# Designs tried in a protein design run: designed miniproteins, single chains, continued (3). Part 32

Each design is a single chain, and the fold is of that chain. pLDDT is the mean over its residues in the fold that is shown.

## One batch from the design tools (miniprotein)

Design m9082
Fold by ESMFold2-Fast:
Structure m9082 (fold): chain A 94 residues (1-94)
Amino acid sequence: SIKEKLLEQIRKELEEALAAVKKGDKEKALEYLQQAETTVGVLQLYGAVNKDEELVELATRILEEIQKAIEAIKKGDLEKAKEYIERALALLDE
């Protein structure tokens, strides 16, 4: 389904962002997080169009963690960035 493909894409983008953060690659981490933010936006719109309120809520929660991770990287806090990315990944497993 479109939903499953979007969720899988978000997972891959977040896993790539996490790997970049672990390597201290701030530029790559921001690129992957911005890609994930865009894909989550598509998921949120898909949920809204299909009246899937649970999916819209999930997408919104994932987006909040991604935005916190981006902010943490911009402040040089890679440990917090890692925690926020791991929280976003955990939401995909619920």
Scores: mean pLDDT 91

Design m9083
Fold by ESMFold2-Fast:
Structure m9083 (fold): chain A 105 residues (1-105)
Amino acid sequence: DDALRVMEAIAKEFKEEDLSPEELAEVNRIMVEATTLLGLARAIEILMEQGKYDEAIKLMEEVYGKKFNSVEEAIDFVRERLRELLPQLPPEAQALLEEAMRRLS
């Protein structure tokens, strides 16, 4: 499970037991955002492989509360969110998210 690996990489790097409440909140925000984006990228990948483009668009609209005109627009949105998140992640988590982006073409 790539999401579990991302969570483990973040937890290993930041060692929750040594963090202040403010640092713990920041780490939790990063973890939730990274696992959500990774899960969405994988779901879109699978739906596209199955030719279920309308379902991929609907999933993105449900998660972000906004309308997308195409699966390409939805993929570009996920790629942009992943790019914004990457500098905040440890190298092991970065590699997993970069691989997810690569699988989206």
Scores: mean pLDDT 77

Design m9084
Fold by ESMFold2-Fast:
Parts: sequence; structure tokens; C-alpha cells
Structure m9084 (fold): chain A 68 residues (1-68)
Amino acid sequence: SLESLLTRVTVAAHEKLQGFSLADKGKVNLTLIEKLRELLKDKSLTDEQIAKLLEKAADEKISEIRAE
């Protein structure tokens, strides 16, 4: 289900955020929320496609923060 996939994506992202500042954790969480809202507007996307796009958005934001 979408809820199961979202839980899995959130848990995986939080593991990668260990050692990050609260501000940086907030940036990643906001990115995931905004991306999920965007993706949910497209009714043609499968739950798996939504999960993959959220994982990519989180990884990109984490990489951006690490590059600072």
C-alpha cells in the first residue's frame, strides 16, 4: 500500500539523517512533504513510482546539504 511504502521511505531517510542538525533534518523533511504533495496530484503514478521519486528527492537534498 502507499502508506506502507511512505513509512518505509520515511524510516530510510531518517536513518540517513543521523548526525544532521535539526535545521538540515527539517530541510529534508520539508522536501519530502512538498514532493509528495506534487506527486499525489498525478493520479497516473503508481505507489512504487511515488516511493522511488521520494527516495530520489531525499537523496538529492541530502547530497546538496553534504556539499555545503
Scores: mean pLDDT 79

Design m9085
Fold by ESMFold2-Fast:
Structure m9085 (fold): chain A 100 residues (1-100)
Amino acid sequence: SLEDRRLAVKITVISILQAGALYTSENPKASRETIVAETLRLIDAAIELAKEKKDYKGYQEALKLRKEIESNKDASRETLIEKVREVSEFVQKLLSSILK
């Protein structure tokens, strides 16, 4: 269906954003600001997907993770890498729940 195709595109985009955020977090040349920006793009996409799918639990968890990224934007690189990992794990769980 058209709805299934739209969902597949959204899942693909989020998967690309997830790969990008993880790659950036492991790149020693990436700034802390770049790590934060890429991770915020990923979590914002996940928030929109959870909202569209009426996944209240996923939506609330995504909002919490977004606030944690914002509160840690000036934290150490190690802390930011940990936050990217937490967001990535959440995204995997969200996508798995949507795919049944």
Scores: mean pLDDT 87

Design m9086
Fold by ESMFold2-Fast:
Structure m9086 (fold): chain A 71 residues (1-71)
Amino acid sequence: GEAAAKALGALAKAVAASGKMDEAALNQAITALRAAGASDEALAAVRDAAKTGDPEKVERASVRAYIDAAS
């Protein structure tokens, strides 16, 4: 959904800009992905990626969760 795509974009920008986890952006992304139908496994992967503070890992996990929500 549109809300999930916007939340993922915001999370990717926040992590890339700060080089660290943004809890507010992460919580918004998780909520939007869950509402879109993402599995608990996909959501856990996004949380685990966020703990590393690596924007590339967060982006990859978020894209995977979005694909999961769309399937």
Scores: mean pLDDT 71

Design m9087
Fold by ESMFold2-Fast:
Structure m9087 (fold): chain A 85 residues (1-85)
Amino acid sequence: AAAREAAERAREAHQRTSWVALIEELQELDREIDENNLSEEEKKKLREEMLARARRRTATSPAVSEEEFAAVAEKARAEARARLA
């Protein structure tokens, strides 16, 4: 049925848009953290806040596992640090 197909398309589009936005936010946050010479404890706290916000978004949306999100966060952090080198 067209309605089910439309719902699936909307879900996939939403998920992709959310992932891109999260990666960009994490990259920007890591850059700001490094520029502001924050302590490791402060960096950890900010990272946890970002992950908590992302988890709230995905809890309303289908199926992004915590493991998948952690992998994306690690990649974004590595990319942000590479930009500073």
Scores: mean pLDDT 62

Design m9088
Fold by ESMFold2-Fast:
Structure m9088 (fold): chain A 68 residues (1-68)
Amino acid sequence: SEEEKQELLTKLVLRAARKIQDRADAEGLSDAEMHRLLLEAYRTAKELIDQGKSEEEIEKALDEVVER
């Protein structure tokens, strides 16, 4: 359902945001760099959810985004 997709999107984006913050704290990322990574994570998660990818596959893709 759309509600389940939205809940999954929210969960995955919050997970990615925490990892981006951890990276920012470790490496000194700017607010602009954090925003770009978060936007890319959001777009990636939304696209993969719409494609019916598993939570595990999406988490892996988002981890790759965070490390860019």
Scores: mean pLDDT 87

Design m9089
Fold by ESMFold2-Fast:
Structure m9089 (fold): chain A 82 residues (1-82)
Amino acid sequence: GPPPPVTLTDEQREKIRRVVALVLGVPEVKDDDPLHELGLNEETARALQNALRTVLGVTVSVEDILAAKTVEDLAAKLRPAP
């Protein structure tokens, strides 16, 4: 069957937004803000991959980060680190 959906707490969502804002060098990010317009590129995608792994213990590919349009799209692509 399909894998169970990843349920994020409000605290986890806030941590994701904060990490994204920090990596992109912006003061705040909303769940529906366009990541590419906020400075998401290959360099910041790599930095974000590393930060998400270190801070939240989650894994995501650089390609999935670059394909994410919003923080909400990015959150849906996150998986627990092995």
Scores: mean pLDDT 77

Design m9090
Fold by ESMFold2-Fast:
Structure m9090 (fold): chain A 62 residues (1-62)
Amino acid sequence: MKAERIVAAVEALLRRRGVDARISYREIAEAAGLSQSTVRRLGTNPPREARPAVEAALRSLA
């Protein structure tokens, strides 16, 4: 599922760059192999299982 790819990409970026890293939609999209529009859409209404990790990544963007 695309949301699982976003979660994995966020976790990989945080692990590599540290928990204080600013992560952009572009970086998540590139790591997950998705479009920025797909990442934004899933960030607005993520599946329940992916919600905490996706929301954490999006909070770092805001």
Scores: mean pLDDT 64

Design m9091
Fold by ESMFold2-Fast:
Structure m9091 (fold): chain A 114 residues (1-114)
Amino acid sequence: SEEEENIKKFNELLSEIDDLLRKLVDELAKMSKEEGLKAIKEFEEKVIPLLEEMVELMKKLSEKKQALMFTILNLTLVGLVVEAELKIKDKEVLEAFNEMVNKLLKEFSKKLKE
């Protein structure tokens, strides 16, 4: 069905974003503060278009499936924040990463309501 195809595409994009965020966390653990802050900003600019594509796919789903996909997205991001707290030792880099993740979630929620 079209809904099954849209759910598949959503999950493929979520998997891509999860992989990119996990890679960023591992790289941030090895970077200087200056390099880390720059990498977070560059990542934010790069990932926003992928989130916009996910929003458009999610708008095509039933209300029940939207709620389920949003729950999966939130759980994925919470897991990444926990991993970042364990791996990123610089407090300012960790705060910037967490702020970026929160901003992405707010933008996703805002665009989904539009």
Scores: mean pLDDT 86

Design m9092
Fold by ESMFold2-Fast:
Structure m9092 (fold): chain A 66 residues (1-66)
Amino acid sequence: EFDELFEKYDKNGDGKISREEFLEAMKDFGVPEEYYPAYFHIFDRNKDGYLDKEEFKEFYEAFGPH
């Protein structure tokens, strides 16, 4: 379930995915790390330097194992 996946990557429990947590998710999903800056920028729609649950779900829908 996506909710369990989000909680797993949200290691600090702040309801946001940090850059480090996002990189971990990219590695787990097999996404090349060289695209990290572009993909983080694309999915960080609020430009707050974090991915909220909806923004991370967009990444999961695009690159996750489904």
Scores: mean pLDDT 75

Design m9093
Fold by ESMFold2-Fast:
Structure m9093 (fold): chain A 82 residues (1-82)
Amino acid sequence: SGGITGATAAEVELREEEVDGRRVLRARIRVTTDDGVVELEAEAPLEELSEAARAAGLSPDPAEVVREALLAQGVKEVTVRV
C-alpha cells in the first residue's frame, strides 16, 4: 500500500552496534498517527546502508537516508536522533 495514512510525525532513534566484527545500524521508529503511536524496529548493515545512499546520490549519513525515506512516505515531520 502507498504512504502512511494519517501520519503526522516520526521520531527515529539510531544506534550503531558491533556484532561479530560487523557494524549494524539499529533503528527504532515511532510514528504518530491520527489513531495513535506505532513503533517499528529495523536493523541493517551500516556499510550496505551507506553504499545504497551514495548510489542514490544521497548523503552517506544514515540519519539523512532514514529522514528522506519517511518524508517520501508522506510523514509531515521527521526527527532523527543518533
Scores: mean pLDDT 70

Design m9094
Fold by ESMFold2-Fast:
Structure m9094 (fold): chain A 59 residues (1-59)
Amino acid sequence: SSEDIMDTLEQTGTDMARAGTPVSDVTDFVRSQATNAGLTPDQINTTVDRVRDSALRES
């Protein structure tokens, strides 16, 4: 489901940030993956925002 994709991308983004990937690179990667997965613009924006918030906590 779209929710499962969004959850997976949030976890992946968090893991990338924890590994030392810059927040901008994490959000760019997640946006690209969400777009390729066929998520709607609203779902892409929601996923990227969640990943950014999570990545900033790991920084």
Scores: mean pLDDT 84

Design m9095
Fold by ESMFold2-Fast:
Structure m9095 (fold): chain A 83 residues (1-83)
Amino acid sequence: MLKEFETNDEAIDFANSSPDYGIYSNKPTPLSDLSKVKHHMLINGVPKGEGDVVTVYNKITKEFLKAKVVGKTKDGLFVLKVI
């Protein structure tokens, strides 16, 4: 089930709560919002919507993993979860 967030801040706080989550923006996003992201992973690919699976690089474990879009904001920020 896709989780919808009202604000970019809510989505970023959620993703920052666990290293299994990451943030991706396919639209221009304020640098003030992006500076709050802990960047647990580097996202390799362009997710376009719900259920999309992309390759990610985990910065802590140094492994390539798959992650799926599990959340979004109205402003085009995606929340991804490692699968």
Scores: mean pLDDT 73

Design m9096
Fold by ESMFold2-Fast:
Structure m9096 (fold): chain A 71 residues (1-71)
Amino acid sequence: SVPEEVKEAMEYLREYVESQSSVPQEIKDLLEKAIEEKDYRLVLSVVELLRPSGPPDERLERAEKALRKYL
C-alpha cells in the first residue's frame, strides 16, 4: 500500500501544478497520468524538472522528500 504521506504529497503537487500557468499542459497531463498509474519514479523526475524553473515551493519539496523516502 502507498503511505499516507505520499498520497498527501501527490494531492499538494496536483494543486501546485494546476496553479502554475507557466507549466506546459503536456507536463500537467504527464504528471496526472504518472500519479494515477502510481509511477512514482516518473513523478519524481517531473518534480526534479520543475524545481529549477521557479521560486522554492513547499509542495514540490514535500513531494520530492516523500518520494525519495518511499522509493
Scores: mean pLDDT 79

Design m9097
Fold by ESMFold2-Fast:
Structure m9097 (fold): chain A 81 residues (1-81)
Amino acid sequence: MKEAIKKINEIIKSLTPEEQRLISLALSGNFEEAKELAKRLGIPDEVIELLKEAGRAFDNGDYEKTLELVKKAAELIKKYR
């Protein structure tokens, strides 16, 4: 379980500072600011929806689900660079 949290942090640290800010905003429920930043970075709203689901999974203690969703979001972020 704690290993999943470490992997989530490693994925986030592999992104640019702006992409890290996007994830932080979305995971903390600041979806309006996250969507504005995503548009500036050319990242689709699908990433925000994945991060919303990740935040819900995290709040429910489902860290494996959170890792899966954060990984998918990070892959999409990198695809749209």
Scores: mean pLDDT 82

Design m9098
Fold by ESMFold2-Fast:
Structure m9098 (fold): chain A 92 residues (1-92)
Amino acid sequence: SAMDEKLYQELLELADQIPDKATAEELKELIKEFFEALKKNDVLEQTKTMLRIMALFEEEILRARQAGNEEEVEKLKEINKRMTELLQQLLS
């Protein structure tokens, strides 16, 4: 739907805001996998991909925190919160 396409683009734009480019690209691939799982109505793959996205944010937040980069930690938390809201909207 037009709504799903808009949410997909918003998710990709959020991923581009991640400071580490390699992590941003990995997140974009996970978002793509999530949308393919939505198209197939594959609930197990949707859940698996969402958990992988959450784990990726946890790893990056821990990395930024260990580096003492508090600004990056807060940015990553904001991106994660917004991304989770958009993913939840797609599942509703």
Scores: mean pLDDT 87

Design m9099
Fold by ESMFold2-Fast:
Structure m9099 (fold): chain A 93 residues (1-93)
Amino acid sequence: MDAEVAEVQARLEALAARAEELGLDDLAETLRRQAAELPEAIAELRAREEVEATLGGETSTLNAEEGEALLLEVTRGNLERVEAYLRELEAAR
């Protein structure tokens, strides 16, 4: 479902806003770019699966659903690290 992608995008945008409030403009830009690129990365994984299904062969050890889940899991892990970093900076003010 696109709901998980939308959740991660909203979280990236929220962290970008917090980074900008702390004067971390480069980090804010990076987070906003990642939010914008996430749907395209998911779409590429889905398109690859359709091509592999049409050709009747396995060219990867991950299917589109597994790739999407892994990408979202890695992104969420990175978001948790960024959230912790921003929280420490906010507490030090």
Scores: mean pLDDT 73

Design m9100
Fold by ESMFold2-Fast:
Structure m9100 (fold): chain A 112 residues (1-112)
Amino acid sequence: SAEEAAYELGYLVGLYVADDSMTLEELEERLSEVAEKYGLPAYLPFRVARFLEYLKSQNLPLEEIKERLTEFVTREIAEVYGLDFEDPSNPEVQAIREAFRRGFEEGLEAAK
């Protein structure tokens, strides 16, 4: 499901952010496995990794990195599944957003 895909992407990103030994290349490879598993576009892992690299280069607080990535990934997944990302009442889009955040937070904890 879109929610499961969002959770797994969030988990890997959270894990990468907290694990100094994980490389950006390893993250991109693991994100590619998730994209294949859920039928997401092959460009999505690259875009997620590049956006994360950009956010880290801006020296943003962790909470801001999480929220900006949540919006980015939610928009990308919503577009793939044909969901109206701009509708704030769309429960499917909200569930994707919440799944990514949960994954991110659990990934951060797993790296400790």
Scores: mean pLDDT 84

Design m9101
Fold by ESMFold2-Fast:
Structure m9101 (fold): chain A 70 residues (1-70)
Amino acid sequence: SERIKLIQETRERLEKLPVDLQIALLRALAPVRDPRLYLPAIDYGLELAKQGKTPEEIEREVTRLLRERE
């Protein structure tokens, strides 16, 4: 199913990241009901990490993005 595929792709992408960033993204994703938002959220988090944002800043910014798209 599409949902299972999205969850597996999300897991695979998170596993490649530093632990602090994984935790930040998992916290941001925890309340999210629509799995179609998972990969865009991770991509956004990675862009913020490239910009030198801290895990705390990434969690906040990704949470904001997800709240706007629910």
Scores: mean pLDDT 82

Design m9102
Fold by ESMFold2-Fast:
Structure m9102 (fold): chain A 89 residues (1-89)
Amino acid sequence: LEELLEKLKGKSIEEQLLILKEYILEKAGLTLEDFMKQGVVLDLIVLKKIAEGKKVEGVSEELWQKLQDALSPELRELLLKLIEEYEKL
């Protein structure tokens, strides 16, 4: 988590969200291709739903569970905070 926070320093909110998304996928053992194969785009709305523990149309139970398992309370809070900051821009 501390290494992630260092990577986020001095970055735009958009860049921070991209870095955090990549970090979460890596922790889950997933890639963007896994979602593309299911016809799902990992946009801000989808990321927000995942962070809130909500179902996402087209995401398999296995992929959704891997993402939930990768989202520690600290990562979930950080993701929601960055999305909120982006929505205020």
Scores: mean pLDDT 76

Design m9103
Fold by ESMFold2-Fast:
Structure m9103 (fold): chain A 105 residues (1-105)
Amino acid sequence: MSIVERLKKFAERVVKEKTPEEAARDLLSYFWLALRYLVENEEDKEFILETAREMAKIIVETIKKHFSPEFAEKVIKDLLAFAEQAERIYGLPFKEVLEEVVKEA
């Protein structure tokens, strides 16, 4: 099962079983850990960025569908901050990828 497929199932489960605040925390934690895993285990930068884009899309769509507009905005800002921090640590354009996903959603 791919990281993307695992995230999709995880996202569906946490929004059903947890409070919005707990679900948001779990989704952000998954995103951060998955980015670290991809950078540490994959050599293909294009594959890393495309996988990050697919994960970001699942998370943003889940947030917008299941959270209030005000809470969704807060969580998306936290997600953008995580992407910016990952870009600084790993040197890959994770912030631009996530900004593009947020604009399309």
Scores: mean pLDDT 85

Design m9104
Fold by ESMFold2-Fast:
Structure m9104 (fold): chain A 81 residues (1-81)
Amino acid sequence: SSINPTEFELELVIAQALMLAGIAKIAGDEEAAKEALELAEEVQKALDALRANPDDPKAQEAALEKAKEAKKRLKEILKKM
């Protein structure tokens, strides 16, 4: 079995967001931790939607755009820490 590249991209973003949330919590930055957890939940919903229609090019495009948006938001959370 293989994961499509877009699913893998979303999974990586979720992992990065969860790691950032953990780091923020250890640092005592409750706001950054909350924002990172909310981002992980948002990306998980996009992944779930893609997994429901994995071979739909429109679903793949929407998921890829969500991954790009999420990466930008992750960088913004990091800058505020």
Scores: mean pLDDT 84

Design m9105
Fold by ESMFold2-Fast:
Parts: C-alpha cells; structure tokens; sequence
Structure m9105 (fold): chain A 64 residues (1-64)
C-alpha cells in the first residue's frame, strides 16, 4: 500500500540518518499529500522515487 511504502522508506532513512529523520518524515508526508489526488499506482511510484532519492542523499552524506 501507499502508506506501507512511505513507512518503509521513513524507517530506512531513520536508520541511515537519525538526526535528519524529522526532515525526511516531513518531506515524505508532503509527497503523500501531493500524490493523494493521483491514482494509487502513480502515488506509489512518486513515493518510491522520493524515498529512493532521500535514501541516496542520506547514504551520500554518510559516505563523505
């Protein structure tokens, strides 16, 4: 589900960067609100894309 995808992305981000978890949670929540007017498939894709981007950003920060 859309909610499960968002929850999993947030959990992953909290494990990578706990200090920025609130910012990541807010960004994901905003994405869910924005995509709630789209079809479930489009909403899932958008949430997955945002989650992947945030994960990459968090991982890149840790790697430096």
Amino acid sequence: TVQSAADNAIKGLKNLDPDLSDKYTQRMTDTMKQSSQQSPDDAMQQISDVGAQQFKEANDNISK
Scores: mean pLDDT 71

Design m9106
Fold by ESMFold2-Fast:
Structure m9106 (fold): chain A 62 residues (1-62)
Amino acid sequence: GSLILQLDEESRRKLAEYLGAPEELLDELARNVEKLELWAAVYMGKNNISQEEFNKIVESLL
């Protein structure tokens, strides 16, 4: 979502880790917002997480 664009690279790396990304992908996802957004969308679908719940997770990293 749009909140991912407000995170710095380090916070995006932490988000990727929280979303279960493997260690070798953390830096790639932190540097590529579009890939991180796609990863987040897949994670939300698999875990039945609403956009509002996801926004709270992202806000915890701000």
Scores: mean pLDDT 82

Design m9107
Fold by ESMFold2-Fast:
Formats: C-alpha cells, sequence, structure tokens
Structure m9107 (fold): chain A 81 residues (1-81)
C-alpha cells in the first residue's frame, strides 16, 4: 500500500541519517554538532515525506517520532562506548 511505501521510505531515509551521524561520531565530532546535524536532516525528511504523502501525514509523524527516539538512543550509546 501507499502507506507501507511511505513508512518504508521513512525508515530508509532514517538509515541514511544514521550512517551520516555514525561517521561524524567516528571522526570525533562533538555530540552537540551530531545532534544538530540529526535534527536538521530529520526535519528535512519529515517535511519531504509529508509533502509527498499528505494523506498519511499523521502516520508519518507518529513513525517519525518513534524512529527519532530510537536513533537518538543509539547515538547516545555510541558516544558512551
Amino acid sequence: SALEEALKELDERFEEIKKEVEEMIKKGTPFSEVLEKFFQRAQEVLDELKAKYPEYADEIREHFGKRAEELIKEMLEKVNK
């Protein structure tokens, strides 16, 4: 379905953001700069997907929130190890 495609695209875009922030962490980038990059990229993805799939804006927003929470948690675990 179009909803499943929208959520899959959201997951794929979050995996791209995850790779970007993981590379920044590996380079020793300060965590504050990593978070800034994450929030900038995450907002861009949310805006793009809501524009592309306006009929699923609520579902995209809910899934976005869950993915954002998971990625922030993963970033925190990486900077503490």
Scores: mean pLDDT 81

Design m9108
Fold by ESMFold2-Fast:
Structure m9108 (fold): chain A 106 residues (1-106)
Amino acid sequence: MIPFDLNPTEEEIEYAKKILEELQSLPEDAREAFPRLVAKELPGLQGHVAAGYLRDAVLSPKPLLQSVINAINVAGKELIEKILERVRSDPEGAVAEAKDVSIEPL
């Protein structure tokens, strides 16, 4: 079963809110790169699922906190934080790297 957390805990909500604010602080191009870079670090379907949730969270006109929670549950906090640091340290390189990564729904 693909992880889908319908009843997030208060701790999950607060952490996801912090991650969402961090993602929203990125330049637009770097924000678009973020889901692709997370997908690259995860095996198979897990990468596609995490990237889908992150794309919904950061590229949607109405950012979905639930999508951030789901992405964290699929990818893990350590990977999310690692990729955030990568993107902040080298936004241009991250955007270039992401162009070579394909995210297909299926």
Scores: mean pLDDT 74

Design m9109
Fold by ESMFold2-Fast:
Structure m9109 (fold): chain A 100 residues (1-100)
Amino acid sequence: LREEFKKKLEEAIKLVKEAGEIGGFKEEAEKAIEYLKKAKESEDVDEALEYVKKAGEYVGKMAELAQESKEKEKVAKLISEAVEKLKEAIGYLEELKEKE
């Protein structure tokens, strides 16, 4: 569960980085990635969940910026895939809480 959580965050980081590079909003992508890395390194489930939620706020900003991108469809797809990875990661955190 903790390893699956970390793997989903790593997958989300890769998707967010690519979306930021293609879409031209690297600053928002770097902020999201910073919070995802903090979530990955957190030993506390509640702290990790808070960092994932903060990363989600920046991913949301990237989704808004993607609407103005020349590569709109490609960027939107990457962001949608990242959101699904974050949802899966949250699922693993909730299961970890039940096993505490």
Scores: mean pLDDT 81

Design m9110
Fold by ESMFold2-Fast:
Structure m9110 (fold): chain A 85 residues (1-85)
Amino acid sequence: SMDERLQQIRDLLVDALDYQLQSQIYLSQGNTELAQRYLDLALEHVRKLAELMGLSEEETQRLLQATRDGKGLPLLLEEVERFEK
């Protein structure tokens, strides 16, 4: 159902945000290996979320690049809000 899909999207969003936060925490501690590991997990969840929302490959790549650049959160929230309308 649409409600079940929206819940899956929200769960993936929460996980992506948690992984992004963990990446930033480890980066602030100088642990670049764990920072990269958590960034990779965030990117994986962003890709799955984009697929569930039916985003194009171009839109998906834009979100992935923004996530790598630390700018992913605002763009990801905007896309999820747009999809929920």
Scores: mean pLDDT 83

Design m9111
Fold by ESMFold2-Fast:
Structure m9111 (fold): chain A 72 residues (1-72)
Amino acid sequence: MSIEERAERIRRELEELRAKAGDDPLMQASLEGAERLVEEALESEDETKSLILLTMAGGTVTLVRRMLERRE
């Protein structure tokens, strides 16, 4: 899967999670951070750096998803 395809997939997941996060400041900050990681990955000329940044952004998606599941 290309860097661009991975970035697009993560962006779609981030958009869905933003809609579900509502006014939660911690979730919003986490999603904003992940969005910046995706942006930096797409701007990087180093494929290894891009893959690391996208992996970190994907990790944030997983964490926010778990936070939403545990919301009471």
Scores: mean pLDDT 82

Design m9112
Fold by ESMFold2-Fast:
Structure m9112 (fold): chain A 94 residues (1-94)
Amino acid sequence: DEVVATVERLLREYQRGRISLDQVRERLREYARRTKRYRDAAIIAEVVLDAVERGELPTEQELVSRVTAVSLRMIGRELEEGRTAEQIFEELLA
C-alpha cells in the first residue's frame, strides 16, 4: 500500500534525524489531506498523529514498526471490521 509505504518512509526520516517531530506531524496532516480515501486518512491521522503529538510511542524504531503494522491492519482488516481509533491506539501501547 502506497499510503503505508509513504508513512513508513517519513518515520524512517525522523528516526535518522533528518526531520523534527513537528515536521512529522505536519507531513502526516498533509498526507491525510491529500488522500481521497477520507476514512483511511482520518483513521491514520487519529492513530499516528495523536500518538506522535502525545509522545506515547516508545521509540523511533518501534514507531516505524508498530505504525506500519497497525496501518496495514487498518487498511486491510480493521477498517472492514469497523474497529475504533481508541482500540487501535491501545494496541500500539501494548
Scores: mean pLDDT 57

Design m9113
Fold by ESMFold2-Fast:
Structure m9113 (fold): chain A 71 residues (1-71)
Amino acid sequence: MITQEQKEAAKITEEKLKEAGVDPLTLEAGELGKEVMDAIENESAEKAQEKAKEAEEKIEELGKKEVEKKE
């Protein structure tokens, strides 16, 4: 079963995507979400948290790139 920590990791990733203005349907956002979900399902809660932290940094970069793409 999905633990509370794994649920929080998924929610944080989704909220960070919205905060950065990144559409979760983009290829890059989809890959980040898939990595976090894969860690939740096939890895430990510890690895899911690590993937969520990596995703937060990448989401911040994607937010900046998403603004550039609108130019």
Scores: mean pLDDT 62

Design m9114
Fold by ESMFold2-Fast:
Structure m9114 (fold): chain A 95 residues (1-95)
Amino acid sequence: DSEKMIRAVGLAMRVLSILVEAYLAKRPLSPEEQAAVVRDIEEIIDIAKSLESKKDQEDLIDLAELLLARAAPHLSPSAVARLQKRIAELREQVK
């Protein structure tokens, strides 16, 4: 699980970097940045699903939820709804 956790943290850092750059520039995310953020959050969710440790799964679910909350104002409503559904479904499985 350690290598998967390191990868997930790296993806999270990339998402935060995109959001911080846009915030400092006082601009919306470009379509390419929006696609990258969605893809990275989806990959964090997929990593969480693949973990054997319940604690590590819960930590990555919480991380994905936090990242989505921060990214949501920049993303399409359909992308937000899809990611929220995936996170909720995974959270129910880990209960």
Scores: mean pLDDT 88

Design m9115
Fold by ESMFold2-Fast:
Structure m9115 (fold): chain A 86 residues (1-86)
Amino acid sequence: SDNELISKLEKLIEELKKATDADEASALVNEAAKLLLKIDDLDILEEHFDKILEALKETPLTNLEKDILEGLLNLAYALKKLLLSS
């Protein structure tokens, strides 16, 4: 259900904000991307995509690492948005 999915995403966002290691942040971002692909509502998708991007910006990762992870999130978002838009 969307409620369970949102709860899982909120947990990942809080963990991502506290991530101090690139491996940890990468694992959390990959899991978040998988969950984004399961969101069936465009407004909820956009809201949570934005929250994950802001959390990623707060991490101590290098700019290159952030760019790569942002790229993965953007691909998941773009694919799901295309599937939901008619």
Scores: mean pLDDT 83

